# Designed miniproteins, single chains, continued (5), part 6

Each design is a single chain, and the fold is of that chain. pLDDT is the mean over its residues in the fold that is shown.

## One batch from the design tools (miniprotein)

Design m16174
Fold by ESMFold2-Fast:
Structure m16174 (fold): chain A 68 residues (1-68)
Amino acid sequence: MDSENQAGQHVRQALEAEREGRLEEARRHYQKALEHLGLPLTPEEFKAKVDAMAAAGREAARRIAAER
């Protein structure tokens, strides 16, 4: 199975755990996603990048909406 698909599933589980207030479980899922991606980042750094990507996606949607 693709490492990106496995990492994506763990990111989804981390976001779900954060939404439910299970911050320790969310951190563990970010850690597992990092292991699948082979990235030398902390779970906190990885979360910051995920948040930045989500913000960039919202900005792209805003630009498309503004185009009319």
Scores: mean pLDDT 74

Design m16175
Fold by ESMFold2-Fast:
Structure m16175 (fold): chain A 67 residues (1-67)
Amino acid sequence: SMEEAKKAELIAKGQNVYDHYVGMAKSVEDLGKAKGGSKEDIEKKRQEYLDKGEKKRKELMDKARSI
């Protein structure tokens, strides 16, 4: 059905958004290490991207559940 297709689309979009933020978190870690940043600052920025990705994924999954 169109409703099932829309749910699948939102779930896939949520996973893609999360994967994007995981990639950004890794880039922040790699760049921070290359620049000699503090471990604490690198971990904080990494976690901020992971948290943002999880929040956006949850929002899209919640939308899928409402259909």
Scores: mean pLDDT 86

Design m16176
Fold by ESMFold2-Fast:
Structure m16176 (fold): chain A 63 residues (1-63)
Amino acid sequence: AKVTSEDLRGLVDLAESTVKSLTGVDIGMLVQAALIARELGDDELAKRALEVADKAKKILDEL
């Protein structure tokens, strides 16, 4: 994938801010959304939703 250092910094900052607002319920909803996306044949959306859920859960579990 084509990613710049500036994009990475911006993404990390945004992700940190977003995760602070997330709850376990929101993570569960993302997992459900991924399953629905797969049923609809949108593999890209399903993968993105699962990646966000996994990252958010790991950050919340760590602190």
Scores: mean pLDDT 69

Design m16177
Fold by ESMFold2-Fast:
Structure m16177 (fold): chain A 76 residues (1-76)
Amino acid sequence: SAAEQEVQALAERMYASLSPEQQAELQRRVDAVAEEARRTRASPEEVADRLIAVLREVLGDTPEVRAYEARLRALV
């Protein structure tokens, strides 16, 4: 859907703004969230909460992270 494409586009823009080292760290943490979600059979809402927490830890509380949170929460 258009909303899913907007969330993906925003994620790609945030990722592209990072250094290669920061990109690797973010990918590692996102992969860990995905693995935990599979293991615990986490809900989409629980996954969204964990992903947003990781983004805040790696990127900080930026306008881009807040925009991503608002769009992601609208999908779940």
Scores: mean pLDDT 82

Design m16178
Fold by ESMFold2-Fast:
Parts: C-alpha cells; sequence; structure tokens
Structure m16178 (fold): chain A 63 residues (1-63)
C-alpha cells in the first residue's frame, strides 16, 4: 500500500518536471539528463506512477 503511494507521488513529481522543462524549451532527454537518469527510466517512473495511482484507488474500493 505505502509503496504504491510513494510510486504514484514520485511519478507525479517527475511528470511535473517534464512539463515545466518542455515549457522552457527543453527536450525530455535534457530533463532526464538534468535529473541524472535515462529517458527510459524517466518514462518508466511516470508510467509506474500512473499504474500505482490506479491500483491504490482500486484497493481502497475493495475494502
Amino acid sequence: MELFKLIAERGEYYRKKVEEGKKAGKTVQEIADELGISVERLNRIIKLGEEAKKQLEADEKAL
């Protein structure tokens, strides 16, 4: 449970960084480089965050 919440929060944080960077004229590659991770890792973190958010909502309704 807590792990999914942390993954969702981490994904949202990186998603915001990508959006702000793009508004500043940066590419996803440059944003990932500034964060010290690969583009593949950045995209995976965002993807996992979205999936964790959906799973957390489903778990809350299951109880």
Scores: mean pLDDT 78

Design m16179
Fold by ESMFold2-Fast:
Structure m16179 (fold): chain A 74 residues (1-74)
Amino acid sequence: SKPAMIDFIQKTLDVDMETAEKLVSYLQNEEICKLVCEQLQHPSSKTHVLGILEGVPLSEPEKKALIEKAMQNL
């Protein structure tokens, strides 16, 4: 749901509610996950990144697919 995605973005990127709502409105879920991975690009942070992506408020199949795509760029 959009409220759950807003909450996820707000906590993950440490941004305010208004910024999180704007990002959700303009970006697709795949683009949001890619943005999160780009902000967390550090080899020693792979476990931390995986933990964050597991919290994405999407269906299990969509979440798995996005995690796999996002991790290809780390």
Scores: mean pLDDT 66

Design m16180
Fold by ESMFold2-Fast:
Parts: C-alpha cells; structure tokens; sequence
Structure m16180 (fold): chain A 66 residues (1-66)
C-alpha cells in the first residue's frame, strides 16, 4: 500500500540519521523521493549531520522502491 510504504520510508530514513548523530531527524517523501534532515544541528555537527542524512535517504529510498 502506497501510504504504508511512504510511512515506512520516512520512519527508516529518520531512524538511520538519528542513530548516526544522536540528533532528532525528519524524513519526508515527495514525488517518490526521500529527503532526510537533521533538525537544528549545532554548527560543529553540520558536516556529520549532512552525511547521516544522506545515508538515511539512501536506506529510505531503497525501501520506497520496493
């Protein structure tokens, strides 16, 4: 089901990013594309947050394509 798949991708993307950074994350699915964002990262963690977000997006995108 499309809604369930979207929710699962959003949940997994955020989970991966949160596990790597310890910071809260949000994942959004729009037009079959997943975007993951770390919420309010401190300046010293921006690089780490971006890398974790990319990993989360990759995992979530793979789930969405199933």
Amino acid sequence: MMEERKRRAEEEGARVAEEETGLPARATVEDGRVTVEILDPPPEDIERALEAARRGQRVAQELLEK
Scores: mean pLDDT 77

Design m16181
Fold by ESMFold2-Fast:
Structure m16181 (fold): chain A 63 residues (1-63)
Amino acid sequence: MSAEEAARAAVEALEAGDRAAALGYAGQHIKTGEGVEEARRGGEALVEHQDVAAALAYLRRAA
């Protein structure tokens, strides 16, 4: 899965209220993925800081 695809999936999961699915995408595909700085920052905000609002802002820019 690309970081951009994972960012879209994580945004959809967060908007649906499925934080567990969003954390899975962020940890496996966004935070450790290559190529998109906004996706990486979104993954870090969600995984390391539990900051859903910051994560959504960055991940929407990556998607």
Scores: mean pLDDT 72

Design m16182
Fold by ESMFold2-Fast:
Structure m16182 (fold): chain A 74 residues (1-74)
Amino acid sequence: LLEKILDDEIDRVAELTGIPKETLRKVAEKMRELARYYGPTEAIKKGVEELVKLGVPESLARHLAASAATLGTN
């Protein structure tokens, strides 16, 4: 269920921003890994920073990072 939500969010962000889906998936995978070691709050913070650098608006970056980090801890 959460994996489907994350995939749908990646597709939506890619369509809205023009960033390749593969680039967004790599960031999401990195956030999952960070969440396992540092917890979801820190992973979300780092994920938002990376996504914003790629050109994702902060609001979309927060939603995507939250979904990825949650999957990393569960």
Scores: mean pLDDT 76

Design m16183
Fold by ESMFold2-Fast:
Structure m16183 (fold): chain A 82 residues (1-82)
Amino acid sequence: GKSSSISDLFNFVISSLLASPSSDISALMNELKSKLSSLVTPSLIPKINALLDMAEQVLLSTPSSNISFILQQIKSEVLKLL
């Protein structure tokens, strides 16, 4: 279902960032935004993009140990919007 696909996308981004942190954050977040936009209702896209933009700003300034926690929280918030 859509929730499974969204969870898989977040898990992919988390795994990718844990393997290759730092310079890949913006590229991976932009890919996540693009793929999520195709999976959700158009009315939810601005809310999801705002959450991901806030997450990206936090991730760029946050120690790597917090990346998984932040993205898991954002995943949970996105899934609640469905």
Scores: mean pLDDT 78

Design m16184
Fold by ESMFold2-Fast:
Structure m16184 (fold): chain A 84 residues (1-84)
Amino acid sequence: SKVEEIRKLLEKAREALKEGKFDEALQLLQEAVRLFMTLSPEEQREVFPELEELIRELIEALKDDPEAVTDLEAMLRALRRAVA
């Protein structure tokens, strides 16, 4: 399912983040978000908490990069709007 594909991307992104591979983690997050936007509203609400947690972890990891933080906060805001 698309939900399981997103979960695999989030797992890979979290692994990349733990290894300090921030560009790879951001790329995997972008792929997960692209798939997320094709989900039904019900499926979006199901997987959103997992996406939100990874975005929050990336914001903390990249806190010394104001441009990256701004982009991630904008992404999170847009995703929250999609599931409301």
Scores: mean pLDDT 89

Design m16185
Fold by ESMFold2-Fast:
Structure m16185 (fold): chain A 68 residues (1-68)
Amino acid sequence: SLQLEIDKLSQEVLEKMKELERLRKAGKVSDEEARKKHEEIGKKMDEIDKLSKELNDPTAPKYEEENA
């Protein structure tokens, strides 16, 4: 189920955000590395948005407008 996939990804995003905050406070990661990890979290959030749209898309699961 896409809903379960979204829930799992959402939980992972939250856990990664909390871990990043702990690493910053412990001085185990630089600001530059923390910024890179934050970008990765942002990409996962974008994937959650895409999955949510797929779940609610009345057109078709193959509708896609991603062209470089």
Scores: mean pLDDT 74

Design m16186
Fold by ESMFold2-Fast:
Structure m16186 (fold): chain A 73 residues (1-73)
Amino acid sequence: SLRELLRAAIEALRAGDYATFARHVGDFLGADDASVAALVGMSDEDKALLGRALESALAALERQEAAARAAAA
């Protein structure tokens, strides 16, 4: 799922596994190899900012799933 992919990407980024991080983000975005290479080449500061953006996206998805469950009940 998108949520599992975002968690895996965030975990890889926090572990310093930039290749795995870039691959997961590339898979999610349908990005080409050049875009994935650009992600790997980002500064550590920019990677940290991207990680926080992904955490925010994950939180938003979790809120949407909670709202969907409430609406279905």
Scores: mean pLDDT 74

Design m16187
Fold by ESMFold2-Fast:
Structure m16187 (fold): chain A 76 residues (1-76)
Amino acid sequence: SSLEKLRAALEADRAAALARWPELEEEIRNSEPRRQLSIAVAAAIVVGDVHVLHALEAVAEKRYEEAERHRALALA
């Protein structure tokens, strides 16, 4: 899954993990609503970053413009 790939990349290199962000967003976007929020929470726990949590919650709720703003803050 995208979450498992994110975790594996994070263990190797944080920058490589963040490069997988589009894959994680795609998995959330294409999942059922209940599953979308669950994936977002699990990913936030793996990364341990509040801006990542807010970005993924926004994706799960279809607020893509807000998600991009939070993602930019997490990567700054």
Scores: mean pLDDT 63

Design m16188
Fold by ESMFold2-Fast:
Structure m16188 (fold): chain A 82 residues (1-82)
Amino acid sequence: SRSDTAMAQFQKVVDDFKTQLKAAKSIDEVDKVSKQFHDQVKKIVNENESVLTSEDAIRLSALMVRAIGEQVDKILEIRRAS
């Protein structure tokens, strides 16, 4: 379905974000990766707004919470290494 396609796109964007976060070596790199992630999420939401269900919104919320957690952890890791 179109909602399944949108959710697969979100999962890929989250997976790519996590991979890029692991490779980041500075707060500036984390900021750049985070801005790219935010822009990609906005694009997919805008392109699929009419087809996303309430269940999809819950699933997306769970993916986003996990992504934010990894971003925070990476920032703290870089600060501890400094």
Scores: mean pLDDT 83

Design m16189
Fold by ESMFold2-Fast:
Structure m16189 (fold): chain A 90 residues (1-90)
Amino acid sequence: RFSELVELAKEASEALKEFEKASDDKELVTQVKRLAEQAIKAALAGDAAASREALAQLETLVNNADLSEEAKKAADKLIEKLREMVELAE
């Protein structure tokens, strides 16, 4: 439901802020933020396919990045919330 999507969007945004705090790579943070925002906006618009595509790009970016333990934990939390949004938008 849309109300659940809005709640998940807030949780995803909080996880994104945790990632921004945990990562020293400003370029990576900028790309992660862009993809996370695209995934959230697409899910809220009911476009599960576009949200899934943005999430897939985000997962690839994170998996190829040299992340600290703290940054990886924050990224995993963000990805989990975005996956829940995609499933709910379907």
Scores: mean pLDDT 83

Design m16190
Fold by ESMFold2-Fast:
Structure m16190 (fold): chain A 108 residues (1-108)
Amino acid sequence: NFASEFAEKYKDKSTEERIEIAIEKLRELGLEEVAEKLRELKEKYPDQASLILSLALTILEAAERGVPEEKLLELLDAALNGDEVRFPALYRELNSKSSEELTKKRNS
């Protein structure tokens, strides 16, 4: 699991520091717009740091697998707009396990 490997590598870092590391890695991949939208999402929902980290790691893993930037931007736009229908559907395309856990937490 990419998220578990990332967590082990950065185990001594805060959730906020891990989000910044993921954003920087996206920028290193040339995905500046994706990195900027993730930062905007973090600022818009400061109480959702753990959820934003999960999203950032899902996006980073998808980007490293060659998922087009356009699809990553669609997911982030859905998240920024609070689209509770489109966001879960797009998230499921990138990581089925993380998407199921996210949906279950939203529905108790």
Scores: mean pLDDT 74

Design m16191
Fold by ESMFold2-Fast:
Structure m16191 (fold): chain A 96 residues (1-96)
Amino acid sequence: MQLTLSGDGVVKAGETVTLTATASDSGISWLQWWRQAPGSGRWELVGAAPASSGTITLPGVRPEDTGVYRVAAYRDGEDLREPVAWSEGTTLTVEP
């Protein structure tokens, strides 16, 4: 399975950012978006969406939204604590 992310890059505070995840496997039903803040070493849940939408929107981004983002993919009937795949990390940088 391959998960592809788009919508990352360098943006200014106050802009709207849409992050999109595309799964290569049609069996994926659910996506969870995770973020690691610079220097934290820890992943935090940012949002979740059905795989049919594949997007999260971050309106009015702030410098605190800077970090590495990744998505975890789940299939129907599986334990949501253990994803079947993780995407590669993508970096969002929010400038003041």
Scores: mean pLDDT 74

Design m16192
Fold by ESMFold2-Fast:
Structure m16192 (fold): chain A 74 residues (1-74)
Amino acid sequence: SSLYLQTVSLMFRGLAALEDGDLDEAKKLADKVAELGKKLNDSTALKVASILYKKLGDYDKAEQLEKLAKQLEE
Protein backbone atom coordinates (compact mmCIF):
# COMPACT_ATOMS: atom_id res chain seq x y z
CA SER A 1 0.00 0.00 0.00
CA SER A 2 1.24 3.49 -0.89
CA LEU A 3 -0.17 4.76 2.43
CA TYR A 4 1.96 2.18 4.29
CA LEU A 5 5.15 3.35 2.56
CA GLN A 6 4.21 7.01 3.18
CA THR A 7 3.68 6.21 6.89
CA VAL A 8 7.09 4.48 7.15
CA SER A 9 8.75 7.47 5.43
CA LEU A 10 7.08 9.92 7.85
CA MET A 11 8.20 7.80 10.85
CA PHE A 12 11.88 7.93 9.78
CA ARG A 13 11.64 11.66 8.95
CA GLY A 14 10.16 12.37 12.40
CA LEU A 15 12.97 10.52 14.16
CA ALA A 16 15.58 12.29 12.00
CA ALA A 17 14.05 15.72 12.74
CA LEU A 18 14.18 14.95 16.48
CA GLU A 19 17.87 13.91 16.24
CA ASP A 20 18.65 17.12 14.29
CA GLY A 21 16.95 19.21 17.02
CA ASP A 22 14.21 20.43 14.65
CA LEU A 23 11.45 20.23 17.27
CA ASP A 24 8.83 22.05 15.15
CA GLU A 25 9.28 19.60 12.25
CA ALA A 26 9.41 16.62 14.66
CA LYS A 27 6.08 17.69 16.21
CA LYS A 28 4.47 18.19 12.78
CA LEU A 29 5.66 14.73 11.69
CA ALA A 30 4.54 13.15 15.00
CA ASP A 31 1.02 14.54 14.37
CA LYS A 32 0.98 13.08 10.83
CA VAL A 33 2.30 9.67 11.95
CA ALA A 34 -0.27 9.54 14.78
CA GLU A 35 -3.13 10.41 12.38
CA LEU A 36 -2.07 7.75 9.84
CA GLY A 37 -1.44 5.20 12.60
CA LYS A 38 -5.01 5.68 13.85
CA LYS A 39 -6.51 5.52 10.33
CA LEU A 40 -4.52 2.40 9.36
CA ASN A 41 -4.62 0.71 12.81
CA ASP A 42 -0.81 0.53 12.55
CA SER A 43 0.58 -0.24 16.02
CA THR A 44 4.18 0.47 14.89
CA ALA A 45 3.24 3.97 13.66
CA LEU A 46 1.39 4.67 16.94
CA LYS A 47 4.44 3.52 18.97
CA VAL A 48 6.79 5.74 16.94
CA ALA A 49 4.44 8.73 17.32
CA SER A 50 4.28 8.01 21.09
CA ILE A 51 8.11 8.03 21.30
CA LEU A 52 8.22 11.33 19.34
CA TYR A 53 5.62 12.97 21.63
CA LYS A 54 7.44 11.74 24.76
CA LYS A 55 10.74 13.22 23.50
CA LEU A 56 8.86 16.48 22.70
CA GLY A 57 7.38 16.58 26.25
CA ASP A 58 3.78 15.76 25.19
CA TYR A 59 3.40 12.94 27.74
CA ASP A 60 -0.42 12.83 27.63
CA LYS A 61 -0.45 12.25 23.85
CA ALA A 62 2.39 9.73 24.17
CA GLU A 63 0.49 7.69 26.80
CA GLN A 64 -2.76 7.76 24.78
CA LEU A 65 -1.01 6.46 21.64
CA GLU A 66 0.99 3.79 23.53
CA LYS A 67 -2.26 2.51 25.10
CA LEU A 68 -3.97 2.42 21.68
CA ALA A 69 -1.01 0.55 20.14
CA LYS A 70 -1.15 -2.08 22.92
CA GLN A 71 -4.91 -2.54 22.36
CA LEU A 72 -4.24 -3.27 18.66
CA GLU A 73 -1.63 -5.94 19.64
CA GLU A 74 -3.85 -7.65 22.27
Scores: mean pLDDT 84

Design m16193
Fold by ESMFold2-Fast:
Order: C-alpha cells, then structure tokens, then sequence
Structure m16193 (fold): chain A 68 residues (1-68)
C-alpha cells in the first residue's frame, strides 16, 4: 500500500538518524520511496502520495526536528 511505501522511507530515516542533517536524511528517504515504489510497480500518483505522507510524518515527528 501507499502507507507501506511511506513506512519504508520512515524506517530508512530511523535507521540513519544522526548520520546526516534531518533535511538531507528526508531527501535520501524520499529517494528510497521513489526507487522501491518503481521497483514494486506503484503508479507515479501512488509514489507521490507516499512521498507526501513521509514528508508530513517527518515534519510532525520531534525525532526529526528541523525538517521542512
């Protein structure tokens, strides 16, 4: 699902927190979402929705303070 795809990006952010600035970490997580989404046969619309869910989740999460 779109939520499962967004979760892959979030799991990447959790696994790599503190290794790079939060904004760069989000950018790399969005690349993971796009790559895995294409690989798994998600539509461009579903990949965009997953990316937006990941951004919203990261922005709301105190663990990733400073993400815009």
Amino acid sequence: SVEELAQLGYDYMLANRGKMPPQELLQKALQVVRKEGVKAGYSPEEIREAAELLKERAQADPEFAGVE
Scores: mean pLDDT 83

Design m16194
Fold by ESMFold2-Fast:
Structure m16194 (fold): chain A 61 residues (1-61)
Amino acid sequence: MKKYVVELYKDGVLLKKFTIEAESLEEAVQKAIELARKYGADKAVIYDEKTGQKLAEIEIK
């Protein structure tokens, strides 16, 4: 499994930051969406934990 950093935002403000484990970026995106819905975020940003590279940015409706 790979480690990803997920940052959850609402109205441009950082609400929560998580480190998650997933087998793929697609799985990490699915987990990030679930976390965003749980915590009431409108945006999730996913980074590679080792490099800090931004991998995905997802808007939650």
Scores: mean pLDDT 85

Design m16195
Fold by ESMFold2-Fast:
Structure m16195 (fold): chain A 58 residues (1-58)
Amino acid sequence: NINANVKEFLKQIGLSAETRPQDFKDKIQEILEKKFKGDVQKLVQEFLANASILFEDV
């Protein structure tokens, strides 16, 4: 099923709706490890830092 919204979403990640399973796995791993994995960890750390400041205020 190729939906315009799904197609655009996949393209933002660097994939296409017609990507083969093998290419799909490789691309997902690379994106998650190089782009999303790092960004996710940074977001978590930033959230923890803000929580720490809150505790210090009280």
Scores: mean pLDDT 55

Design m16196
Fold by ESMFold2-Fast:
Structure m16196 (fold): chain A 112 residues (1-112)
Amino acid sequence: SEELRRELIDLVEEIAKLLAELLLQGKEDLVDEILAEIEAFDPLLARAVRYLALYYYAKKTGTLSELEIEEIEGIALLHMAFAIVVLEREGRLEEAVEFLKEVKKKIEEELG
């Protein structure tokens, strides 16, 4: 479903931004724990979230070059595209959307 694909992409982007915020707060152990939970669900989805979170973090810190930031973005988008294709083929898109909604809720509760 095109609607489920869009919802999954939006949730990955929202979670990645929230994880970047946790990284800015020095909560690296919590970020690693959340990423491990996503990896247990799907390793490609976890890599998409990880690289996209690093992309948002790098943009906020200004410590990386423009080319390095573009490379991280490319890696994130590639893993997201691959995760969507695999999850859709396996009939797991709806399951992934519901899983990421619960992950997002948990992160938002930690941030207040």
Scores: mean pLDDT 88

Design m16197
Fold by ESMFold2-Fast:
Structure m16197 (fold): chain A 123 residues (1-123)
Amino acid sequence: SSALLRELREERLRARFREILDALRSHPLAEPFLLPFDAEKQLPDLPKVVKNPMSLDKIQALVDAGEITTVDEFAAQLEQLFQNVHTYYGPDHPFALEADELRAVAEERLAELRREEERLRAE
C-alpha cells in the first residue's frame, strides 16, 4: 500500500539522518555543536540574538520523535544550527569557520542522500 511504502521510506530516511548526524558528531570540530548553545551558561547574550537554539543532539531528538521525515526538513534544521553560529559570533569568528567546515560535510552527505532518493523514485 502507499501508506506502507511511505512508512518504509520514512524509516530508511531516519536511518540515513542518524548516519549523517553520527558523521558530523565524529568530526574533530564538532564539540561546540553537540549541545544547544542555550545550554552554554557562559554566553549571556545568546538568548537575545539566537531565537531558535539548535544542536546535533536536538536534531537527533527531532528525528527520533518523527518530527523530521523529509530530507528538506533535516537540511533546514542543520542550516539553523550553522546559521545560529554565524548570527551570534559573526562570519569571521573561528567558531563560524568551524561551522562552515561541518556544513560542507553535511551538504556532501545530503547531496549523496538526495541522489539515492532520486534513484529509488526512478525504480
Scores: mean pLDDT 79

Design m16198
Fold by ESMFold2-Fast:
Structure m16198 (fold): chain A 108 residues (1-108)
Amino acid sequence: LLEPSQLVSLPPALTALMQSLGYPPVMTVLELEQALGEILRRYGVSVRSELLAQGLPVPVVDPLDQKVRFEGEVAERLQELFGTDSNVYTVNEIYDAVARHMVPVPAP
């Protein structure tokens, strides 16, 4: 596990997305986790909430296994990162993909 204060950089597609949403190109692990949480809240649509609104059965899952749907530029950038045309991801899939692609930057 990387330290919360460790600076990290992201691949170009994800960096472009973060910058378009007002985040810096280099962040600490803690700042990145906070930014991802904000993006999930602002741009992600809960599939559970959509299923409930339609009267469809809702599976009982861990919060990190909950599915989130994205639209627009956020969906396109995530499709580039995952190499897929899907716009639905679990919270875990997003955190795991970011963790897999982040690169530690030496402390200044």
Scores: mean pLDDT 73

Design m16199
Fold by ESMFold2-Fast:
Structure m16199 (fold): chain A 74 residues (1-74)
Amino acid sequence: VSEEQLEVDVLLALAEIYRAIAKTHPMSREELERVLEKLREIKAQMESLPAATPDQLAEIDELIAEVERLIKEA
């Protein structure tokens, strides 16, 4: 595994952790919005890396969409 591929995998894993916490812990709308900001930052970093696959980019988009749904329900 290249260092660049590892970086993408780590970023995606971090995004999955943020989404899991947002789903399992009671959060205020402001806290959920901070999670959403972190996910968008992670997506931007992943998009800057040529090792990011279309499937990985689709995964981060799904994680973002799930947190956006939680915010709308808050």
Scores: mean pLDDT 83

Design m16200
Fold by ESMFold2-Fast:
Structure m16200 (fold): chain A 81 residues (1-81)
Amino acid sequence: GLRKPRPPLSPEEREAAIAALAALLAELGVTQPDLTARALVDFYGELFDLDRARAVLLALSEDPALLAAFERHLLGQYVPP
C-alpha cells in the first residue's frame, strides 16, 4: 500500500536522525558530516525519512565525485543559525 506522509520529527527524533546520518557521512568520508546531516534534516523537514536518506547517501557514495558535489551543494545552501 502507499505510505501516508510521516508526521514531523520531534526534537529528540531530529537530533537522533542527525547523529545517525552524521555517523554514516563520516564513514563515507564527507568533509563536514555533522553540518551536512543537519542541512539534510532541515531541508527535508516534514518529508524527512531516515531510511530513504541513508539509501540516497549510499547510492551517491558509489561515486565519490557525486557525493562531494552533493555535500558542496547542501553546504552552499545551508546557513547555520
Scores: mean pLDDT 72

Design m16201
Fold by ESMFold2-Fast:
Structure m16201 (fold): chain A 100 residues (1-100)
Amino acid sequence: MKEKEELLKKVIEAIRDAARRLGLTPEQVEVLINFAKYLIEKLDIKSVEELLRYLYEPNEEEFGGQTLRDALAQQAGISKETLDELLRLVAEKLGVELPE
């Protein structure tokens, strides 16, 4: 539990910082945070690198061959380009590399 709480705290802070730079609305920020919480809790995510890998991996069963990243952009009401920039800023702040 505590390790997941620390991961969530870091990810949430990084999302809020990146969203502020990109001018996202509070509603868009909450969608992004809730999705990150869902993935970390549901999939037993242990690192930022693992979280980003899941976002970039195609899921044919749930999303018809789209990535979770594509689904997240649609749910948050932002462009894929805006989400990619947000994920880049999150990765930079947390000292990790994006999957390809």
Scores: mean pLDDT 75

Design m16202
Fold by ESMFold2-Fast:
Structure m16202 (fold): chain A 99 residues (1-99)
Amino acid sequence: RREERKARYEELAKEDPVRAQAVAIGLTLRAIGELLNENPDPEQAIEDGEDAVLAFKALGDYETALNWARRLAQLAEEKGLTEVAEHFRKLIDELEKEM
């Protein structure tokens, strides 16, 4: 699933970088919105947040991807969504090894 989504964002970044950036920003707003929901869905929060990070990574913007992964992990922790926060921390570790 993640590999298929990664491939889609990589293709979009090659075909239309401006649209790819707009999509990355939109995915970030979706992830934040899910985490700020009264009854957040942990699986949806993980998917939206992971997609946002993958989209920025596809654009070669590893610094923005890392910064958002860190912010999403912190926001999830503040909301008591420990499993979501752990998922984003794992994603941070993966990004740091690729930078």
Scores: mean pLDDT 82

Design m16203
Fold by ESMFold2-Fast:
Structure m16203 (fold): chain A 81 residues (1-81)
Amino acid sequence: SNNRELVMIEAEAGVYLIHAYVLNKITQTPEFRRTLDQISDLVKQLTEAVKQGNIDKARQLLAEIRRLVDDMDARYKRLQA
């Protein structure tokens, strides 16, 4: 059902938010803090889309969150090299 997919999208967004939080805590840079704040804002927007049953908007926001987390991971790997 649409409700199950929305719950799974919200759960996945929560996992990405935790991941971003951990990367910010490890690196402690203004850049990582800024990206965490952006992800946090997108998660709030995603939660609103879920409450409205807007699956297309929720999927779009999840894709943007994923892009930002992937960028954080790439930047973190560069710092480790």
Scores: mean pLDDT 89

Design m16204
Fold by ESMFold2-Fast:
Structure m16204 (fold): chain A 95 residues (1-95)
Amino acid sequence: TRSVAEALAELIEMLDRLIEKMEAGELTDEELQATIDALSFFSHLLPPEVRAQVLALVAELRAAVEAKDRARALGVMREIRGLLERTLAELEAQA
């Protein structure tokens, strides 16, 4: 098992790659579903208030995917990435 900070850093790197693929039109439905599942799983490692924000954004991402709104889905993924990056910085500052 790894630290929460290490897990968050890897999740952010994964999101960066997936955002790049989505911008290129190369992101598969399977990769997008795996991203939603990973974000839902890792939300349990976050402080309650951050977890609530991530889960709300994951719900928005799911709704955008169901609506086939790729622009909105991309925007939500970027918002999730920004939230996780700020959370990682706060955790590293407390270490």
Scores: mean pLDDT 79

Design m16205
Fold by ESMFold2-Fast:
Structure m16205 (fold): chain A 72 residues (1-72)
Amino acid sequence: KELVEYAKKLADELGIDELAKYRLQLHVAVNGLSKESIENGAKYAKKNQSTLEEVKDVLEEETEYLKKLLEE
């Protein structure tokens, strides 16, 4: 519990968005839940956040288009 709260607080302090938070969760899932893993995962997520934001709108538009095609 305490490590999860720490991860959320660290993500907020570093300005990590929702997509970058998923990267942090994945890093922790692969490397195990520890303070060191959380800190390393947060650094990795923060570094990649800018790139994720740049492609987010394009990916969301493509996903919405594909969803409409699959429903027809």
Scores: mean pLDDT 61

Design m16206
Fold by ESMFold2-Fast:
Structure m16206 (fold): chain A 80 residues (1-80)
Amino acid sequence: MLSLEQMKAAIEDIIRQMHASEDEALKDHLIESMAFLVRQAPSEEQKRELVEHAEKVMEELNMPEELKERILKAMEEALA
């Protein structure tokens, strides 16, 4: 199992890859990968912390709102 710190680093790397890419199929795959990491987190507190970290990284990169909403929706669905 990845540590919380390793999962946060993985999410940051995935978001940066999406920001650099115009490939919609790759973006869909990367979004699913982030949702998978949220599902792997052992507690609800850690799951929420991963979502909050993703929000901070997306704000830092000034990503389009449509893409941010799409990512956050997938991650929030993974919380259920």
Scores: mean pLDDT 81

Design m16207
Fold by ESMFold2-Fast:
Structure m16207 (fold): chain A 119 residues (1-119)
Amino acid sequence: AIPGIVDYLKAIIDEAEAKGLIEVEIEGDTVTITLKVDEADLAAVRAALKALEDEGLIEVKIDGNTFTVIPKLPEAELAAPLLLAERVAAVFRAHGASEELARAVGAAIALAAAAKAAE
């Protein structure tokens, strides 16, 4: 991962956390996302994460409003974090998530993927 891209993705997450929308914890190849949004946005995120899992892009465990996500992409795609962030955000938008929430979740998954590619 390019350091400037990692800082850019972190800035997107930090802004969403500052607004109280999301909390993100990254440990190795695993990202834990806790959403502080309404039930309609929660339903949109659950549907989008299931779609990504059905495509084989992630493994996800859902516990209420907390999602544990492991990226399952080839190393070459893990090294393209901006492209991954945009692809994930597009899936979230397609399922009715807000633009800000879609961007933040996309950035979180892309950061976990970049961490996995670096280790």
Scores: mean pLDDT 77

Design m16208
Fold by ESMFold2-Fast:
Structure m16208 (fold): chain A 68 residues (1-68)
Amino acid sequence: SMLDELLTEITKLILEIANLGNENKDQALLQKALDLSQQMAANRNNIEKAQEIKEEAKKLLEEAKKKA
């Protein structure tokens, strides 16, 4: 389903953020990855919220990459 695809994409984005945070020893970035993961878990059946979480994760990853 579209929701399952969104959750898969969010999971991938969160893992990329967590990997970057670990590589750069950025505890704040790791905490943000954890926060997004918890939001996803709490909202896994809500497509609108999943889309919001995906956009937040995309923005966070792009900003983190620019700093690295």
Scores: mean pLDDT 84

